Designed miniproteins, single chains, continued (2). Designs and how they scored, part 95

Each design is a single chain, and the fold is of that chain. pLDDT is the mean over its residues in the fold that is shown.

## One batch from the design tools (miniprotein)

Design m7307
Fold by ESMFold2-Fast:
Structure m7307 (fold): chain A 75 residues (1-75)
Amino acid sequence: EEERRRLEEELKERVREAVVEAASLTARLLGEGVKARVENKEEGERVFEEMSRRAEEAEREVERLREEARRIIEE
């Protein structure tokens, strides 16, 4: 069962990396959206909405990965 422990640790590492990457991407996308809104109110509102949507997608991807890892570890 040492192999199972290795797989769990490897999965946790990959999930952690994905979470950090998604969080970084989310912060960057939201920052760009805010900047666009400040520079051009009309165009910036659409850009902000698009960036917010992409940030939500990244967040959902992380949730899916956590769910998959949880399922593998639990079962």
Scores: mean pLDDT 70

Design m7308
Fold by ESMFold2-Fast:
Structure m7308 (fold): chain A 62 residues (1-62)
Amino acid sequence: AVERLQRDFGLSPEEAERVVKLAREHGRLHRQDPDSPEAGRLGAEIVRLTKAPADAYLDALA
């Protein structure tokens, strides 16, 4: 997962590890409640760090 994020999005190892943690939590919350404000906030943080849609990471890490 970390190596894939570094390759696909040009992230540093630290950034990739942070995104992996955020994406796993976002995916878990999104599957339970897609309209969750918490899921939305985690998705926005992923976009801020990567400048890519959060749903792109759900496909890569699910």
Scores: mean pLDDT 68

Design m7309
Fold by ESMFold2-Fast:
Structure m7309 (fold): chain A 62 residues (1-62)
Amino acid sequence: SEIDKKIEELKKKKDELVSRMNDFFLQAEKEGLEPETVRQRANQLVAELKKIDEEIEKLKKE
């Protein structure tokens, strides 16, 4: 179904985002990025992750 396909696409985007978050944290540690910069970026990525999770849950209810 179209809904199942859209859920699968969102799950893939979520997995990619989580991978990018992990890569960012590793690079931030290696490069010694300022804590405030790391916190701001982390908050943005977490917000995007939550948005994807909410979209998946909405689709699952249909």
Scores: mean pLDDT 82

Design m7310
Fold by ESMFold2-Fast:
Order: structure tokens, then C-alpha cells, then sequence
Structure m7310 (fold): chain A 77 residues (1-77)
């Protein structure tokens, strides 16, 4: 996991708008149990691709795991 995170962070250093890298980082942080880190990357991915319904669903789930039930409900709406 950590080696994959470092590789994706290097990709973002070259292209901060790489939605795929942001999404993958969100998933990897979520898998590690770092839900706050997952939220940060999913928020950035959603901001760049607001029409991607799947990204909003992942963000809502990450908010729930982070304990932010209100923000999760807002994103689901």
C-alpha cells in the first residue's frame, strides 16, 4: 500500500489534476483506515469531475467512516 501511495503522490506532483491518481489515493487511504486522508483525495477528485456519480458515492462513504454523517448525507443528495 505505502509504495503505491508514494507512486501516486509522485504522479500528482507532476499533474495535480490527475483525477485517476486522486481517486486511487482516496481508495488506498480508505483501505489503510485513514478515512480523513481518503476524504481529502476524494473531495479533490469530485471537484475536478463533478459529474462522476461514483466519486460522490465514495466520498459519502468516506465521510461516514470518518464520523461526518452530516457531510455524507449532503453528498448523497
Amino acid sequence: LDAQIEKLEARLAEDPTDVAALYQLGLLYYEKGDYEGAVEYFERAVALAPGAVGLRQQLAEAYEKAGDLERAAEVRA
Scores: mean pLDDT 80

Design m7311
Fold by ESMFold2-Fast:
Structure m7311 (fold): chain A 63 residues (1-63)
Amino acid sequence: GNGVLVGLTTGLLMSAAVGELGVAAVPEVTKKVDEIEKLAKESETKGLEAGNEALKWLVDKMK
């Protein structure tokens, strides 16, 4: 299992979003984290894919 990778991706996403976008981004990032965790319970691969998509969203929003 890749539960450690899902957890790390989730933690990095929250940390980066709060650091770069501020606390106002927390509700939107929380929704993405919830979706990652939901998908990870169904399939760890889907959880990682959702995590990668969330990271891509964060990077695009910072540009």
Scores: mean pLDDT 70

Design m7312
Fold by ESMFold2-Fast:
Structure m7312 (fold): chain A 59 residues (1-59)
Amino acid sequence: KTFEERVLEALKEIGKMSEEAKETLLSLTKDPKLKEEIKKIPVGELTEEERKKLKEFLE
């Protein structure tokens, strides 16, 4: 799996991402399939616990 795919999976498990992160990922992602998946994730502020889970998924 690519780094982008792993980040997307982690964010799907959490169920939300910040508006800034969503905009950044959409601007950097050229794959239309990944763009659609990113758009489906709701915008919301991550809790400290959710941010720790995301970090663990990426490590």
Scores: mean pLDDT 73

Design m7313
Fold by ESMFold2-Fast:
Structure m7313 (fold): chain A 73 residues (1-73)
Amino acid sequence: MADELIREMVRLLAEDPSLQPVLDAIRAKLQELAERVEREHPVLAPDEEEALAQEVLAYLTAVAQAVLAAAAA
Protein backbone atom coordinates (compact mmCIF):
# COMPACT_ATOMS: atom_id res chain seq x y z
CA MET A 1 0.00 0.00 0.00
CA ALA A 2 2.60 2.58 1.02
CA ASP A 3 4.93 1.26 -1.70
CA GLU A 4 2.13 1.76 -4.26
CA LEU A 5 1.57 5.37 -3.13
CA ILE A 6 5.32 6.09 -3.23
CA ARG A 7 5.60 4.53 -6.72
CA GLU A 8 2.72 6.71 -7.99
CA MET A 9 4.37 9.78 -6.44
CA VAL A 10 7.65 8.94 -8.25
CA ARG A 11 5.73 8.55 -11.53
CA LEU A 12 4.13 12.00 -11.09
CA LEU A 13 7.52 13.55 -10.24
CA ALA A 14 9.03 11.97 -13.39
CA GLU A 15 6.23 13.42 -15.57
CA ASP A 16 6.67 17.00 -14.30
CA PRO A 17 10.19 18.41 -13.82
CA SER A 18 8.66 21.39 -11.95
CA LEU A 19 8.10 18.90 -9.09
CA GLN A 20 11.89 18.44 -8.70
CA PRO A 21 11.83 20.76 -5.62
CA VAL A 22 9.42 18.32 -3.93
CA LEU A 23 11.85 15.44 -4.51
CA ASP A 24 14.72 17.61 -3.22
CA ALA A 25 12.71 18.48 -0.08
CA ILE A 26 12.00 14.80 0.61
CA ARG A 27 15.68 13.94 0.18
CA ALA A 28 16.73 16.78 2.50
CA LYS A 29 14.23 15.69 5.18
CA LEU A 30 15.42 12.07 5.05
CA GLN A 31 19.04 13.24 5.30
CA GLU A 32 18.14 15.44 8.30
CA LEU A 33 16.48 12.49 10.07
CA ALA A 34 19.45 10.20 9.34
CA GLU A 35 21.94 12.76 10.70
CA ARG A 36 19.82 13.33 13.81
CA VAL A 37 19.66 9.59 14.56
CA GLU A 38 23.40 9.11 13.97
CA ARG A 39 24.23 12.04 16.26
CA GLU A 40 21.79 11.31 19.10
CA HIS A 41 21.41 7.52 18.90
CA PRO A 42 24.44 5.90 17.18
CA VAL A 43 23.38 2.49 18.54
CA LEU A 44 19.64 1.85 18.25
CA ALA A 45 17.70 -0.81 20.12
CA PRO A 46 15.39 -2.92 17.89
CA ASP A 47 12.30 -1.11 19.23
CA GLU A 48 13.87 2.26 18.40
CA GLU A 49 14.74 1.09 14.86
CA GLU A 50 11.15 -0.06 14.32
CA ALA A 51 9.74 3.24 15.66
CA LEU A 52 12.06 5.24 13.38
CA ALA A 53 11.13 3.08 10.36
CA GLN A 54 7.43 3.69 11.08
CA GLU A 55 8.05 7.46 11.39
CA VAL A 56 9.86 7.55 8.02
CA LEU A 57 7.18 5.41 6.35
CA ALA A 58 4.39 7.64 7.75
CA TYR A 59 6.17 10.76 6.46
CA LEU A 60 6.66 9.28 2.96
CA THR A 61 3.03 8.08 2.87
CA ALA A 62 1.74 11.55 3.87
CA VAL A 63 3.88 13.22 1.18
CA ALA A 64 2.71 10.70 -1.46
CA GLN A 65 -0.94 11.33 -0.53
CA ALA A 66 -0.40 15.12 -0.73
CA VAL A 67 1.24 14.82 -4.18
CA LEU A 68 -1.60 12.59 -5.45
CA ALA A 69 -4.23 15.00 -4.07
CA ALA A 70 -2.51 17.96 -5.77
CA ALA A 71 -2.35 16.06 -9.08
CA ALA A 72 -6.08 15.22 -8.84
CA ALA A 73 -6.98 18.90 -8.40
Scores: mean pLDDT 66

Design m7314
Fold by ESMFold2-Fast:
Structure m7314 (fold): chain A 101 residues (1-101)
Amino acid sequence: EAPPSLSPEEAARRERALQLINKAAAALAEGDFEKAIEYLERALEAARGLPAAQASALLVLGRVYEAMGDFERAIAAYEEALRLDPSMADAAARLAALRAK
């Protein structure tokens, strides 16, 4: 596996995005959907131009919408995550499950 080289600025933004994604996942686990979305919006801003980090944020955003019962927004988030990272098996599996209902 050949990891892409990131600039120090890109590496710092990726680290910030991942920290915010982790906070969003914790908020989702607590049932605080508003707080989870707030962290994910900030994560997506930090991850601008970083498709792997954007895909990770969109995967968690899809999970938040799914937990809220907003399946249309969940599908859109999983589709965008898979567009940015086609190897994201979790996004593909959730998208297939939601479309099969």
Scores: mean pLDDT 85

Design m7315
Fold by ESMFold2-Fast:
Formats: C-alpha cells, sequence, structure tokens
Structure m7315 (fold): chain A 81 residues (1-81)
C-alpha cells in the first residue's frame, strides 16, 4: 500500500468518536484524513512517535488513544504482512 491508500483506509476505519473530536477541532473530512495520514506515517516509526505527534498536535486524549491503537495495529500488520 502506498501512503495515499493508508490515508484512505485510516479515514474509512475512523471511529465515530474520533471523527466527532476532529470536527470539534474544526477539521473537515479531508483534514481528518490528512491528520490521520500524517499520524499513520509517524506510526511506521513506532508507537512512541505517534503518541508524541498526537500530543504535539493538541489532540484530545480520546483521539490520541485511537491513534495509538492504530499505531499498534499497524505494527502488527507490518509484522505479519
Amino acid sequence: MDFEDVVEMARMMQHPDSVAEAKRLGLNGEEIARMLGALWAAVLSGVEEARRIAEEAGLSEKLREELIALAEFAEELRAVS
């Protein structure tokens, strides 16, 4: 998968709570997808980096937890794929 496919998948796999939080931050669907894409790219560097990027971006605790879960899932997928 290339990066744009990852962004598309991240957008499609968003939890309703994560979408609501991102909209509360004033982000539209495309901005949400870009944000998740950037964080998804960071998770390829590891869960720790994803956590730091999410905190630095000022995301809510709920959204940070969702993205850390995605980072862990990405690590698992990378290990078996």
Scores: mean pLDDT 60

Design m7316
Fold by ESMFold2-Fast:
Structure m7316 (fold): chain A 99 residues (1-99)
Amino acid sequence: SMEEKVEEILRRMEELLRRMEALYAQLKQAVANGDIARAQAILAEIEELYREMVRLFREAERLGKEEGKDIPLDLLLRMIGILLRAMGIVIDGRLLLKK
C-alpha cells in the first residue's frame, strides 16, 4: 500500500538522521582538535545525507499525489520533524566552521 511505502521511506529517513547525528558528533570533535580539513569533509557528508533525506521526503509526497491520498498525519509530522532536526544539524555544522 501507499502507507507501507511511506513507512519504509520514514524508516530510511530515520536511519539517515542517526547517521547525520553521529557525523555531527565527529564534526564537533574535529573542530575541537583544530582539524579543519576533516571538519570540512564531515560537513560535506552531512550535507549529502541531508540532500538524500530531502529526496526521500519528495518521494513520499509524490506517492501520496499519485494515489490521490493524503499521507497519514502521524507519518507526515514524523517526517517533517526528522527534516527539521536534520536541517538544524546542517545549520549548526556550518556555523561551527565559521568560528
Scores: mean pLDDT 88

Design m7317
Fold by ESMFold2-Fast:
Structure m7317 (fold): chain A 88 residues (1-88)
Amino acid sequence: SDLRREAIARLARLGREAGREDLALLGMKAVQHIEDPEKVERVTELLERAIRAAAEGDEAEARRHLQEAYEVSENPEARAAIQAALDG
């Protein structure tokens, strides 16, 4: 969908700007597996907050946002991508 495509573009752009293309790639993989438009937006916002927090060195805040994204996503493949970000 156009909403999912824009969400992926937002994460890719933020990852480049923040120097965290690694987290952005995992976030993009997660968003690809989410079909509910409201969950796409919510998960994307949480992943953007996680990327910004990680770029600033706030590992606790980044982990908090990733955990929220994991819970909201509900899709096993989206959760696997977010879990990879939590483990890295």
Scores: mean pLDDT 88

Design m7318
Fold by ESMFold2-Fast:
Structure m7318 (fold): chain A 96 residues (1-96)
Amino acid sequence: MQEELWREALEYIRKAVEAIKKGKFEEAEKYLEKAREIWEKLDPAYARERLDAIWARVRAADPARTEVALARALAEYYELPEELKEWLIELARKNE
């Protein structure tokens, strides 16, 4: 159960990373919103607080936001496995 929700959230995060890499932040926000819905189902109080924080960052970051900083924040708030966290950060770094 929890592993299924985690897997679905990771798939949306991967799509968000791909959108960030292409500079399509509107698409990234859409995928983050879907991941947020899954996280709210898993741990509503904890997930809501952390996702609201990252959501606010995505909205407020324009235009000084770096892709690496966004990727790091995403990995931390979604508690990604180390391999995916490193992958996400490296992808963002290559697009700066």
Scores: mean pLDDT 61

Design m7319
Fold by ESMFold2-Fast:
Structure m7319 (fold): chain A 93 residues (1-93)
Amino acid sequence: MEKAREEARRLYEEARRAVEEGRVTPEELLATLAEGNEKQTPEAIEAGFRAAVLGAVLLIERAREAGTPEERIEEWEEKLLEEVARWLELQEA
């Protein structure tokens, strides 16, 4: 569990940097998610999951900019980290 949570934090911080640097667009994320649903290959599914994480981080940062209370932001961040960690644990099986 701890190893998966550390990796989830690393992926979250990488996603946050990509969003802060303006390297992520909603259009590119939606295209990747659509491709994952259509192709159903392990590679496309993994890419779709990573795009979903980037999309969630993008929405969290936009909510922070809009003045959403920090308590609500922390709830969303914690939920995202738990879901990423769970997905990583499933990949080990």
Scores: mean pLDDT 75

Design m7320
Fold by ESMFold2-Fast:
Structure m7320 (fold): chain A 73 residues (1-73)
Amino acid sequence: SKEDELLERMREEMARQNVAPEDAEAYLRITRAVLEEDWEEFERLLRERWPDITEEQLERAKERAEEDRRLAL
């Protein structure tokens, strides 16, 4: 799918930029949730990574992710 092609390119790009594998995996999981419009998983992943994240921060992150998705697809 177009989503899988995008994620594969991002994985390769992050590897070339020497992003730590664990951080790259976290970012790819978050990006996949955004591309699939799985906002429940998106929130779950952000809360797992940043347990002290506020509801306001989550709402703003969703809005930005939705905008980024429109630009990417």
Scores: mean pLDDT 82

Design m7321
Fold by ESMFold2-Fast:
Structure m7321 (fold): chain A 76 residues (1-76)
Amino acid sequence: SLEKKAAEYEQKLKEAKTPEEKAVAYFNLGQVYFQQGKYQEAIAAYQKALDLLPEDHPLRVQAQQNLAEAEALLGL
């Protein structure tokens, strides 16, 4: 279930020791929130992921794209 996936990624976020590990957990939480139609929560999670990802990280492009999509769905 999406609720179980959210709980799993929240646990990984608590256990994360590096900014990259936290960013990956936030990115995955953002995807789960997006699938649940929780676009505002997805936006917040993607923004937190982007804040923690280094400039050269491959997830930046995907996080930026997913953020823009969630914002568009809210008319932002």
Scores: mean pLDDT 88

Design m7322
Fold by ESMFold2-Fast:
Structure m7322 (fold): chain A 62 residues (1-62)
Amino acid sequence: MSTARGIATALSRQSLDNVRAAARDLVAAGLADLVRETADILEAQGHLDQAAVLRAVVAEAE
């Protein structure tokens, strides 16, 4: 239902480098809150590496 869930599904199938690039683009677009929500969904789904990359990108931008 949420946009974050759609992004989480897409990123769960990507390499960690592609996940990092996508997260940087989203944060640069002012969508850091969406990246945080996406990381929470990925963590809940057991995609811990992808979630960690998203959290790191948000932390680096702040």
Scores: mean pLDDT 82

Design m7323
Fold by ESMFold2-Fast:
Structure m7323 (fold): chain A 115 residues (1-115)
Amino acid sequence: MTGLELLEILARETLRAAEEGRAAGLSPEEILRRALERAARAVAERLLAAGLIDAITPELLEQLRAGLGAVLDVIARAVLGMDAVAFFGLSVEEIREALERHLALVREAEARAAA
């Protein structure tokens, strides 16, 4: 799995959690928790399908949740100057635009590295 693939999974699950969480009236903290749980499981399923792991364990899911949470905080701080909880206080449209902007920058960086 590439760094870009991991970020694409994180962005997709983050946006879905924001859309569903806003519709359900959830707090930014609860949306963040659900986004990380969904992203961690999606990453673990990709690793299992690729034969990189033999099983999805609770320990692996917790490690992935923590790692993805750190990545999301870096994205929120770098793009918007805020932490991940404050990031989920934004509109769904603002969240989508921030994630798309970050993915575009990562894709450009990987394209330059591959050249």
Scores: mean pLDDT 80

Design m7324
Fold by ESMFold2-Fast:
Structure m7324 (fold): chain A 107 residues (1-107)
Amino acid sequence: TQQRNEILVEAQVTMARMYKFTFQKYVETNPSITVEEVVRMAERLASYLGAIVATLKRLDASPELQEAVRREFEEIRKEVVEIMKKAGVPEDVIAEIEERFDEIIAA
């Protein structure tokens, strides 16, 4: 049912937002965090977003629901990029992570 699928996807998107919030707070509260750790956390978040896209396709989600999730992912991507910049991640590494997010959002 469409309403059931919307609730499930909304729950997954909420969990992605919670993960992003945890990522941000971990970076802010750990000044000794390495660039490698920040990159690993960003890559894990990207993998989680990819799993949500797979769920949308498996559930045959409506185009409207897919578009709403895509917009949420674009906002998460922007926030993750800002977190990486503030943590001192090199621009070329940020570009590689952004490319991965763009591939997930376009899928």
Scores: mean pLDDT 81

Design m7325
Fold by ESMFold2-Fast:
Parts: sequence; C-alpha cells; structure tokens
Structure m7325 (fold): chain A 65 residues (1-65)
Amino acid sequence: SKLDQLQQQIAELRTQPLTEELYKKLKELMKQKIDLEGEGMDPDTVEAFKLMSESVLDIEYERAK
C-alpha cells in the first residue's frame, strides 16, 4: 500500500545523517503519511498532528546542525 511504501521510505531515510536535503524529504513524506492515516479523522485533528510532527522534525534538524 502507499502507506507501507511511505513508512519504508521514512525508515530508510532515517538511517542516514539528517542533512538539509533529507530533512526536506522527510518533512514531505511525513505530511503524506499523516494525510493517509487521517482519511477517517477530523480535518482539524489531522492538521494538529501535522503541526506537531513537523515541530518534532524541526527540533531534530536544529539539533543535527
């Protein structure tokens, strides 16, 4: 499934050093994953999860600098 493919891609990228290019790719894949997982959820809840996940990834990237 598309979700399985996204999870696999995210896992593979996570094994590499978090460069600016990988950070941008991870952010995009995480958004796609959350959209797919959120198909049965309230849109406001999906948006909140995206913001939370992006915030966590932003912190990880800042620490990787």
Scores: mean pLDDT 82

Design m7326
Fold by ESMFold2-Fast:
Structure m7326 (fold): chain A 61 residues (1-61)
Amino acid sequence: SDAEALELGKRFGSLSLEEQQALTARIRAETGVPLDPSKPHQLAPLLYHDPAVLAVMKRLL
């Protein structure tokens, strides 16, 4: 849901840059989504549009 995506996006954004990069790399590895861990800001909009990214983020946060 959009509410879950918003909450997870806020939690992700509250992490350090190093933590955001590590989590982005793990989501890439688990989902196969072509994410650049050096650009973790690209992950937030995917929480609204990619159910696999949302599911992994819910499990890891």
Scores: mean pLDDT 84

Design m7327
Fold by ESMFold2-Fast:
Structure m7327 (fold): chain A 94 residues (1-94)
Amino acid sequence: MKEVELKVKKVVLTPYGALALAEVISSEVGLEIGKEVLVSAGNTSSVAYANGLTKDGNLAEIEIDLGSADGAAALAALKVGDVLKGKVSRIVPT
């Protein structure tokens, strides 16, 4: 499975769960290094999700295992500079 590493830049709590703005620092798919992606997790999810456009215009769907049944709480506990390891679940042509 292809892997992506994301560095947390900002964490925001919303009424709909937790969001993190993260920067692509490593990608085994055509995601641009330095590109920002939005990571989201719900309160009862152990997995966070991010989507990024590849340089060829396809959409990469990324799953991040947070190691917790409360994914929103786990995401909210992240600090700026933390590294998230995600796996590309699929690539969708746009």
Scores: mean pLDDT 76

Design m7328
Fold by ESMFold2-Fast:
Structure m7328 (fold): chain A 57 residues (1-57)
Amino acid sequence: NAIDLNEKSLKLMEQMYKDTKARAEATGTEKDRLAYQKAKEMYDLTKKQYDKMLKNY
């Protein structure tokens, strides 16, 4: 269902967030910091959408 699909999307975004954070902390490069910031923003947005989905059910 739609909730299951959004849960999978949220977990994928969480994994990307964790991976990019670890890389940014390890390298300290601007490229890796920007990737982390983007992943964090995408994770936050996906989490907000998931919360709204739950409220509609």
Scores: mean pLDDT 79

Design m7329
Fold by ESMFold2-Fast:
Formats: structure tokens, sequence, C-alpha cells
Structure m7329 (fold): chain A 118 residues (1-118)
């Protein structure tokens, strides 16, 4: 899980993921997963929450290599917050149950989520 998050962060940094072809749910899911473990994701989200709308747009635009509109930013940010809440509520559950809850909240199947991480 932690090594998968590190690999995902590297692939994002290297521009190997085309975020422009993802749904808002898929994009939010990949961003949240890239911030794992959960405590790191919560700390990262708190930093993002302290940023202005313009700073959030610049940060997410750089991270995804995709030019976001304010409307897309608001939708992605809302979905990321919902996904973090799902992870927090399920933090004491087995990993498989956490993955199912996360995928469902992202609007994707567990199989589709696993394909996005390849």
Amino acid sequence: VEEDAKKLRKEIAEGKIDFSKLSVGQLAALLVLSFLPLEHAKATFNVIDSLSELEKLVMLGVLTRFQLTPAQLEEIYKRMKELLEVLEKNKDKPLDERWKAFAEAAGISVEELKKLLK
C-alpha cells in the first residue's frame, strides 16, 4: 500500500498518467492514493485546504499536468475530501473492505481502480 503510493507519486511526477482522460472521480481517487498513508494524506489535505483557489489550481495543474478550470478544481477538491472521509471511517477495517469502500465512493470498480494503478 505505502510502496504503491510511492510508485504512484513517481509516475505522476514523471507525467506517465494522462489525467485529461480520467473522470473527476478517477482523478480524485489517484490524487488521494498518491498521498497515502492516511496520516500523510490528511496532513497534505490540510495544507491544500489552507491555500487560495488560485494556489490550488496551480498546484493541481502542476501535479496532473492538466489545466484545470475553477469548476473542475471545486469538483475534484470536493471528491478528494469525500474520499478521505471514506478512508478515515474505514481505517480500522481490513484492507480489502477499505479498497471496496474507496472504489465505490470514487464511482469505479475495484478492478478499474487496480488497472489505474498499473
Scores: mean pLDDT 72

Design m7330
Fold by ESMFold2-Fast:
Structure m7330 (fold): chain A 61 residues (1-61)
Amino acid sequence: MEVARKLAEETAKEYFGKYSVEQIEILSGLRVMEALGTKVTADQLMAAMETARQTVAELEA
């Protein structure tokens, strides 16, 4: 779970201002799937997308 959130936060910071929040959510999920492979869970993907959305909101504040 920690790895998924960390990767999502990094993805959101990297792509903030370049892509929409929806695209950043998708990119975060893809990065987590790439890093964890067949070990990825739905909960990890959901946590990654939620973390990406929250990180974007914090950067917009």
Scores: mean pLDDT 80

Design m7331
Fold by ESMFold2-Fast:
Structure m7331 (fold): chain A 96 residues (1-96)
Amino acid sequence: MEEIKKEADDMIKRLKTLVEEAESYAQEARKAREAGDDEKVFELEMNLGAIELAVAVDLVTAKRLYEKYPDNEYLKKAYEFAQEALDRVRALSEEV
């Protein structure tokens, strides 16, 4: 139980960092686009794609763990957070 809580907490912490990085890259991409810096826009779009993939991998892991232990509130929270994180990163990618 304590080990599962730690893994869930670590995943949420990692996902929060990934979302913050995605928000930073999206903001920089908007500024680069307004400045006409197409090379920087491309690099930031690539970085957003890499973050989306990382979040999607964590979502698959969170879903698998929650399906195995459906009464575990920490795994439910991690799974819900991973879904919200993926939706947020995808929305940020579409805004660029």
Scores: mean pLDDT 87

Design m7332
Fold by ESMFold2-Fast:
Structure m7332 (fold): chain A 68 residues (1-68)
Amino acid sequence: ADDALLGEIARLVENRDFEGLRKLAEATPDPTDRRFIENVIRAYEDALAAKAAGRLDHRGGGFIAPPP
């Protein structure tokens, strides 16, 4: 049963569709499955926050360092 749900979560994550993940969590009546989806969203938010905190490689845009 959860395999189909996990597949949908993976597809939404691959598409970076966080709104779709939130909607899926709201549409999921089972609190265990909903909590799992919420944990996936939180993990991604934490990863984005870590990147924003300066652990990000700014290749291909963003920060421009002048040459010495």
Scores: mean pLDDT 69

Design m7333
Fold by ESMFold2-Fast:
Structure m7333 (fold): chain A 83 residues (1-83)
Amino acid sequence: SAAAFEEQLAQLDALTDRVIEATRKGDVELGKRAIAVLDEDIAQLEELLKDPSLSPEKRAQLEALLALARRQRARIRETLEKL
């Protein structure tokens, strides 16, 4: 459901906040690994979105995940640059 998907997005945002906090406290390697994982996720989501047979609902969900992953990557990268 849309509500379950929104809850999943909120949980992913909360996980990113925890990664950022750990990175600020000196776990630079965690921040770097999170960027690497997000780069892979972004590439996979961009590839999946090329499928013309995706339902409108599935496309919207994948686009929301891609937007979230890009925001999460930017936040972690900014944290690493300010260390």
Scores: mean pLDDT 87

Design m7334
Fold by ESMFold2-Fast:
Structure m7334 (fold): chain A 73 residues (1-73)
Amino acid sequence: MKAKLLTVVGFALALVDGYELIDERVVDSEEEAQKVIEELNKKGADYIAIEREGDKYVVRAAKKDPSKPPRPT
């Protein structure tokens, strides 16, 4: 399944919306960032965000928490 690429703000909102951070990596180039995105997509990430921090790239991945609200029984 293709993960959605989000801005840092959009990614933060996804985490608040019940998505769990599954990985965070810092890389030195855009090419390395693209490789990390491919790896995170293979891990089943639902959201991926890329942020440039100076000369580095921070890549974060989130996956929907399978914890469903408790059903009334």
Scores: mean pLDDT 67

Design m7335
Fold by ESMFold2-Fast:
Structure m7335 (fold): chain A 88 residues (1-88)
Amino acid sequence: EEIEKKLKDLEKEKNRIRRHISLLRYFQQLAERYPSVTAPEMAEFLKKYFGIEVEVDPETSALDFLQTLIDNEEKRLKEVEKEIEKLK
């Protein structure tokens, strides 16, 4: 059924977002240990390996930049969870 397929796709997206948040938190821990990494350098790395194109203020710390990305992913996770609930 169409609803079952859509629900399955949303569950896959939810799992992808959760893995992405875990990865971003890992990079946040690395940025704490290596404070020489700048937000523009982190943005270029994310664009190259994850296809994420984000405008970044060069005065922003790598930690603040990563926290902003985590917050955005957590908001998207909540939206996906709401969509799943609507289909049940």
Scores: mean pLDDT 78

Design m7336
Fold by ESMFold2-Fast:
Structure m7336 (fold): chain A 69 residues (1-69)
Amino acid sequence: MTAEEALERLREGIESGDLELVERGATGAVIEARGNRSEVAVEGLRELLEETKDPEIREMIENALAAVS
């Protein structure tokens, strides 16, 4: 999975309220950020966190960002 693919899944999950897609997208972004040092994955996670108002989804994205530090 590319960083762009992971962020697309995360965005789809946010828009649909599908927590499985959110988890899959966030996990994929973490893998790309940690394994491939993808700045795109880290920036995409931060942007989607700012766009997200759902507290459960925000927590999932915040946990993903914590995992890439």
Scores: mean pLDDT 82

Design m7337
Fold by ESMFold2-Fast:
Structure m7337 (fold): chain A 76 residues (1-76)
Amino acid sequence: MTLDAEEAFKRLKEELGEGFARFFSLFDRDGDGKLDAAEMAQLTALLLSLADRDGDGTLSEEELQRLIEMLSQLFP
């Protein structure tokens, strides 16, 4: 099934847990412990660029699963 970027972000947060916190910290430029709208946009663009292999601006379930697997190996 096709997922939008918001659903992909939610799945990454749920699957990675602590790994998501480490990944999150790379985008928390002002160090406030949260992502602002600009930081969320950068994260969303990165997810699309890494997982959207056909360039249509949407993610398939398969593309999201591959991204989760890759990130979970980097941030266990």
Scores: mean pLDDT 64

Design m7338
Fold by ESMFold2-Fast:
Structure m7338 (fold): chain A 84 residues (1-84)
Amino acid sequence: MLRPPTPAELAASERARAVLKQNPTLEQLQQLIDQLDEEARRVGGDAGFSYDILRSLVAMMLAIMKIEQSTPEQLEERRKELLA
């Protein structure tokens, strides 16, 4: 059932977006996914819709970077377009 996000989920979203705006490397994106998984575990493993969206966006960015083998600058521009 859909519920409003918690302050912790909103803080995680803001932190993830800050990392994504800094032209992250493949390793930084993987670390972010790992951090989101750990936070989901810490909040009972049912962090809800917000964590699912965040993880999906980061995983998509990682997949795009692996497939395209683009520079961080090129990948960041594509990321901004998808978020707009």
Scores: mean pLDDT 68

Design m7339
Fold by ESMFold2-Fast:
Structure m7339 (fold): chain A 99 residues (1-99)
Amino acid sequence: FLEEVREVARRLRELGLTPTDALAWDLVRVEGYSYAEAARILGISQATVSRHVRKAEEAVRELRERGVSEELILGALRLILAEARGASEEEIEALLEKL
């Protein structure tokens, strides 16, 4: 399971997904924040949040069309965010176990 999440994260990065794209997606689509709220949290414009969310949605849609499960996609997005924050391997493993 952990290796499958890492492989999906690699594929998202190959599609050009950045940590900021993943964070914007998480705030809006998972946590339920509005674009205005996410913009305030991230310190960027609403238009920039919208572009990051759209880029993440395009990458996620491509993986869904190829049969990747929602659980693996969400795990991969969280892994990308954790790595960007400098999380240790132990912290990353604990995060993925909560999926």
Scores: mean pLDDT 77

Design m7340
Fold by ESMFold2-Fast:
Structure m7340 (fold): chain A 77 residues (1-77)
Amino acid sequence: SEEERVIEELEARLRALIQRLLAGQISVQQFLAEFQAILDEVKAQHPQLSAQMDTILATLQSLSDEQLLAVAKKIAA
């Protein structure tokens, strides 16, 4: 239940960042920096999730700007 709440909060924060990205309010670079900060907060409060958070960040960082925007649009739909 605690892990479920953490994931729900993370999803809500990610959706808010995606909306700002798709609205042209932040760049892809700013999106990645703010998302990394969110994941770092989760890792600090829930160290057991560190490996999972690192995998998510590494996956997003491996995408081109175009691929990341395509994924963001898919999540927003």
Scores: mean pLDDT 84

Design m7341
Fold by ESMFold2-Fast:
Structure m7341 (fold): chain A 96 residues (1-96)
Amino acid sequence: SMEEIEKKMKELKELVERTEELYRRLVEAYREGDIEKVRELYEEIQEITEEMVKIEEEILSDPDSSKEDRREAVLRVAHSTVLLMGAYILLKELEK
């Protein structure tokens, strides 16, 4: 339904904001050389990003989803994916 799509779009927005906050904390932990904290935060970003992908798939498969809704969902998931990639690079540097 349209109401379910609106709810899912709101969930994606909240999850993007969470990944941005977690990434900010991860960068702080990275600067301090706290590998355990960076790993913990990376795993949280990964879990949230996987949840976002599932929500995106639900929006993209829903016949009530507009083209604008689909584009916005893809953009939000792409944003969190970029942050996840950045987090991975920082974690791997600390493991050396």
Scores: mean pLDDT 91

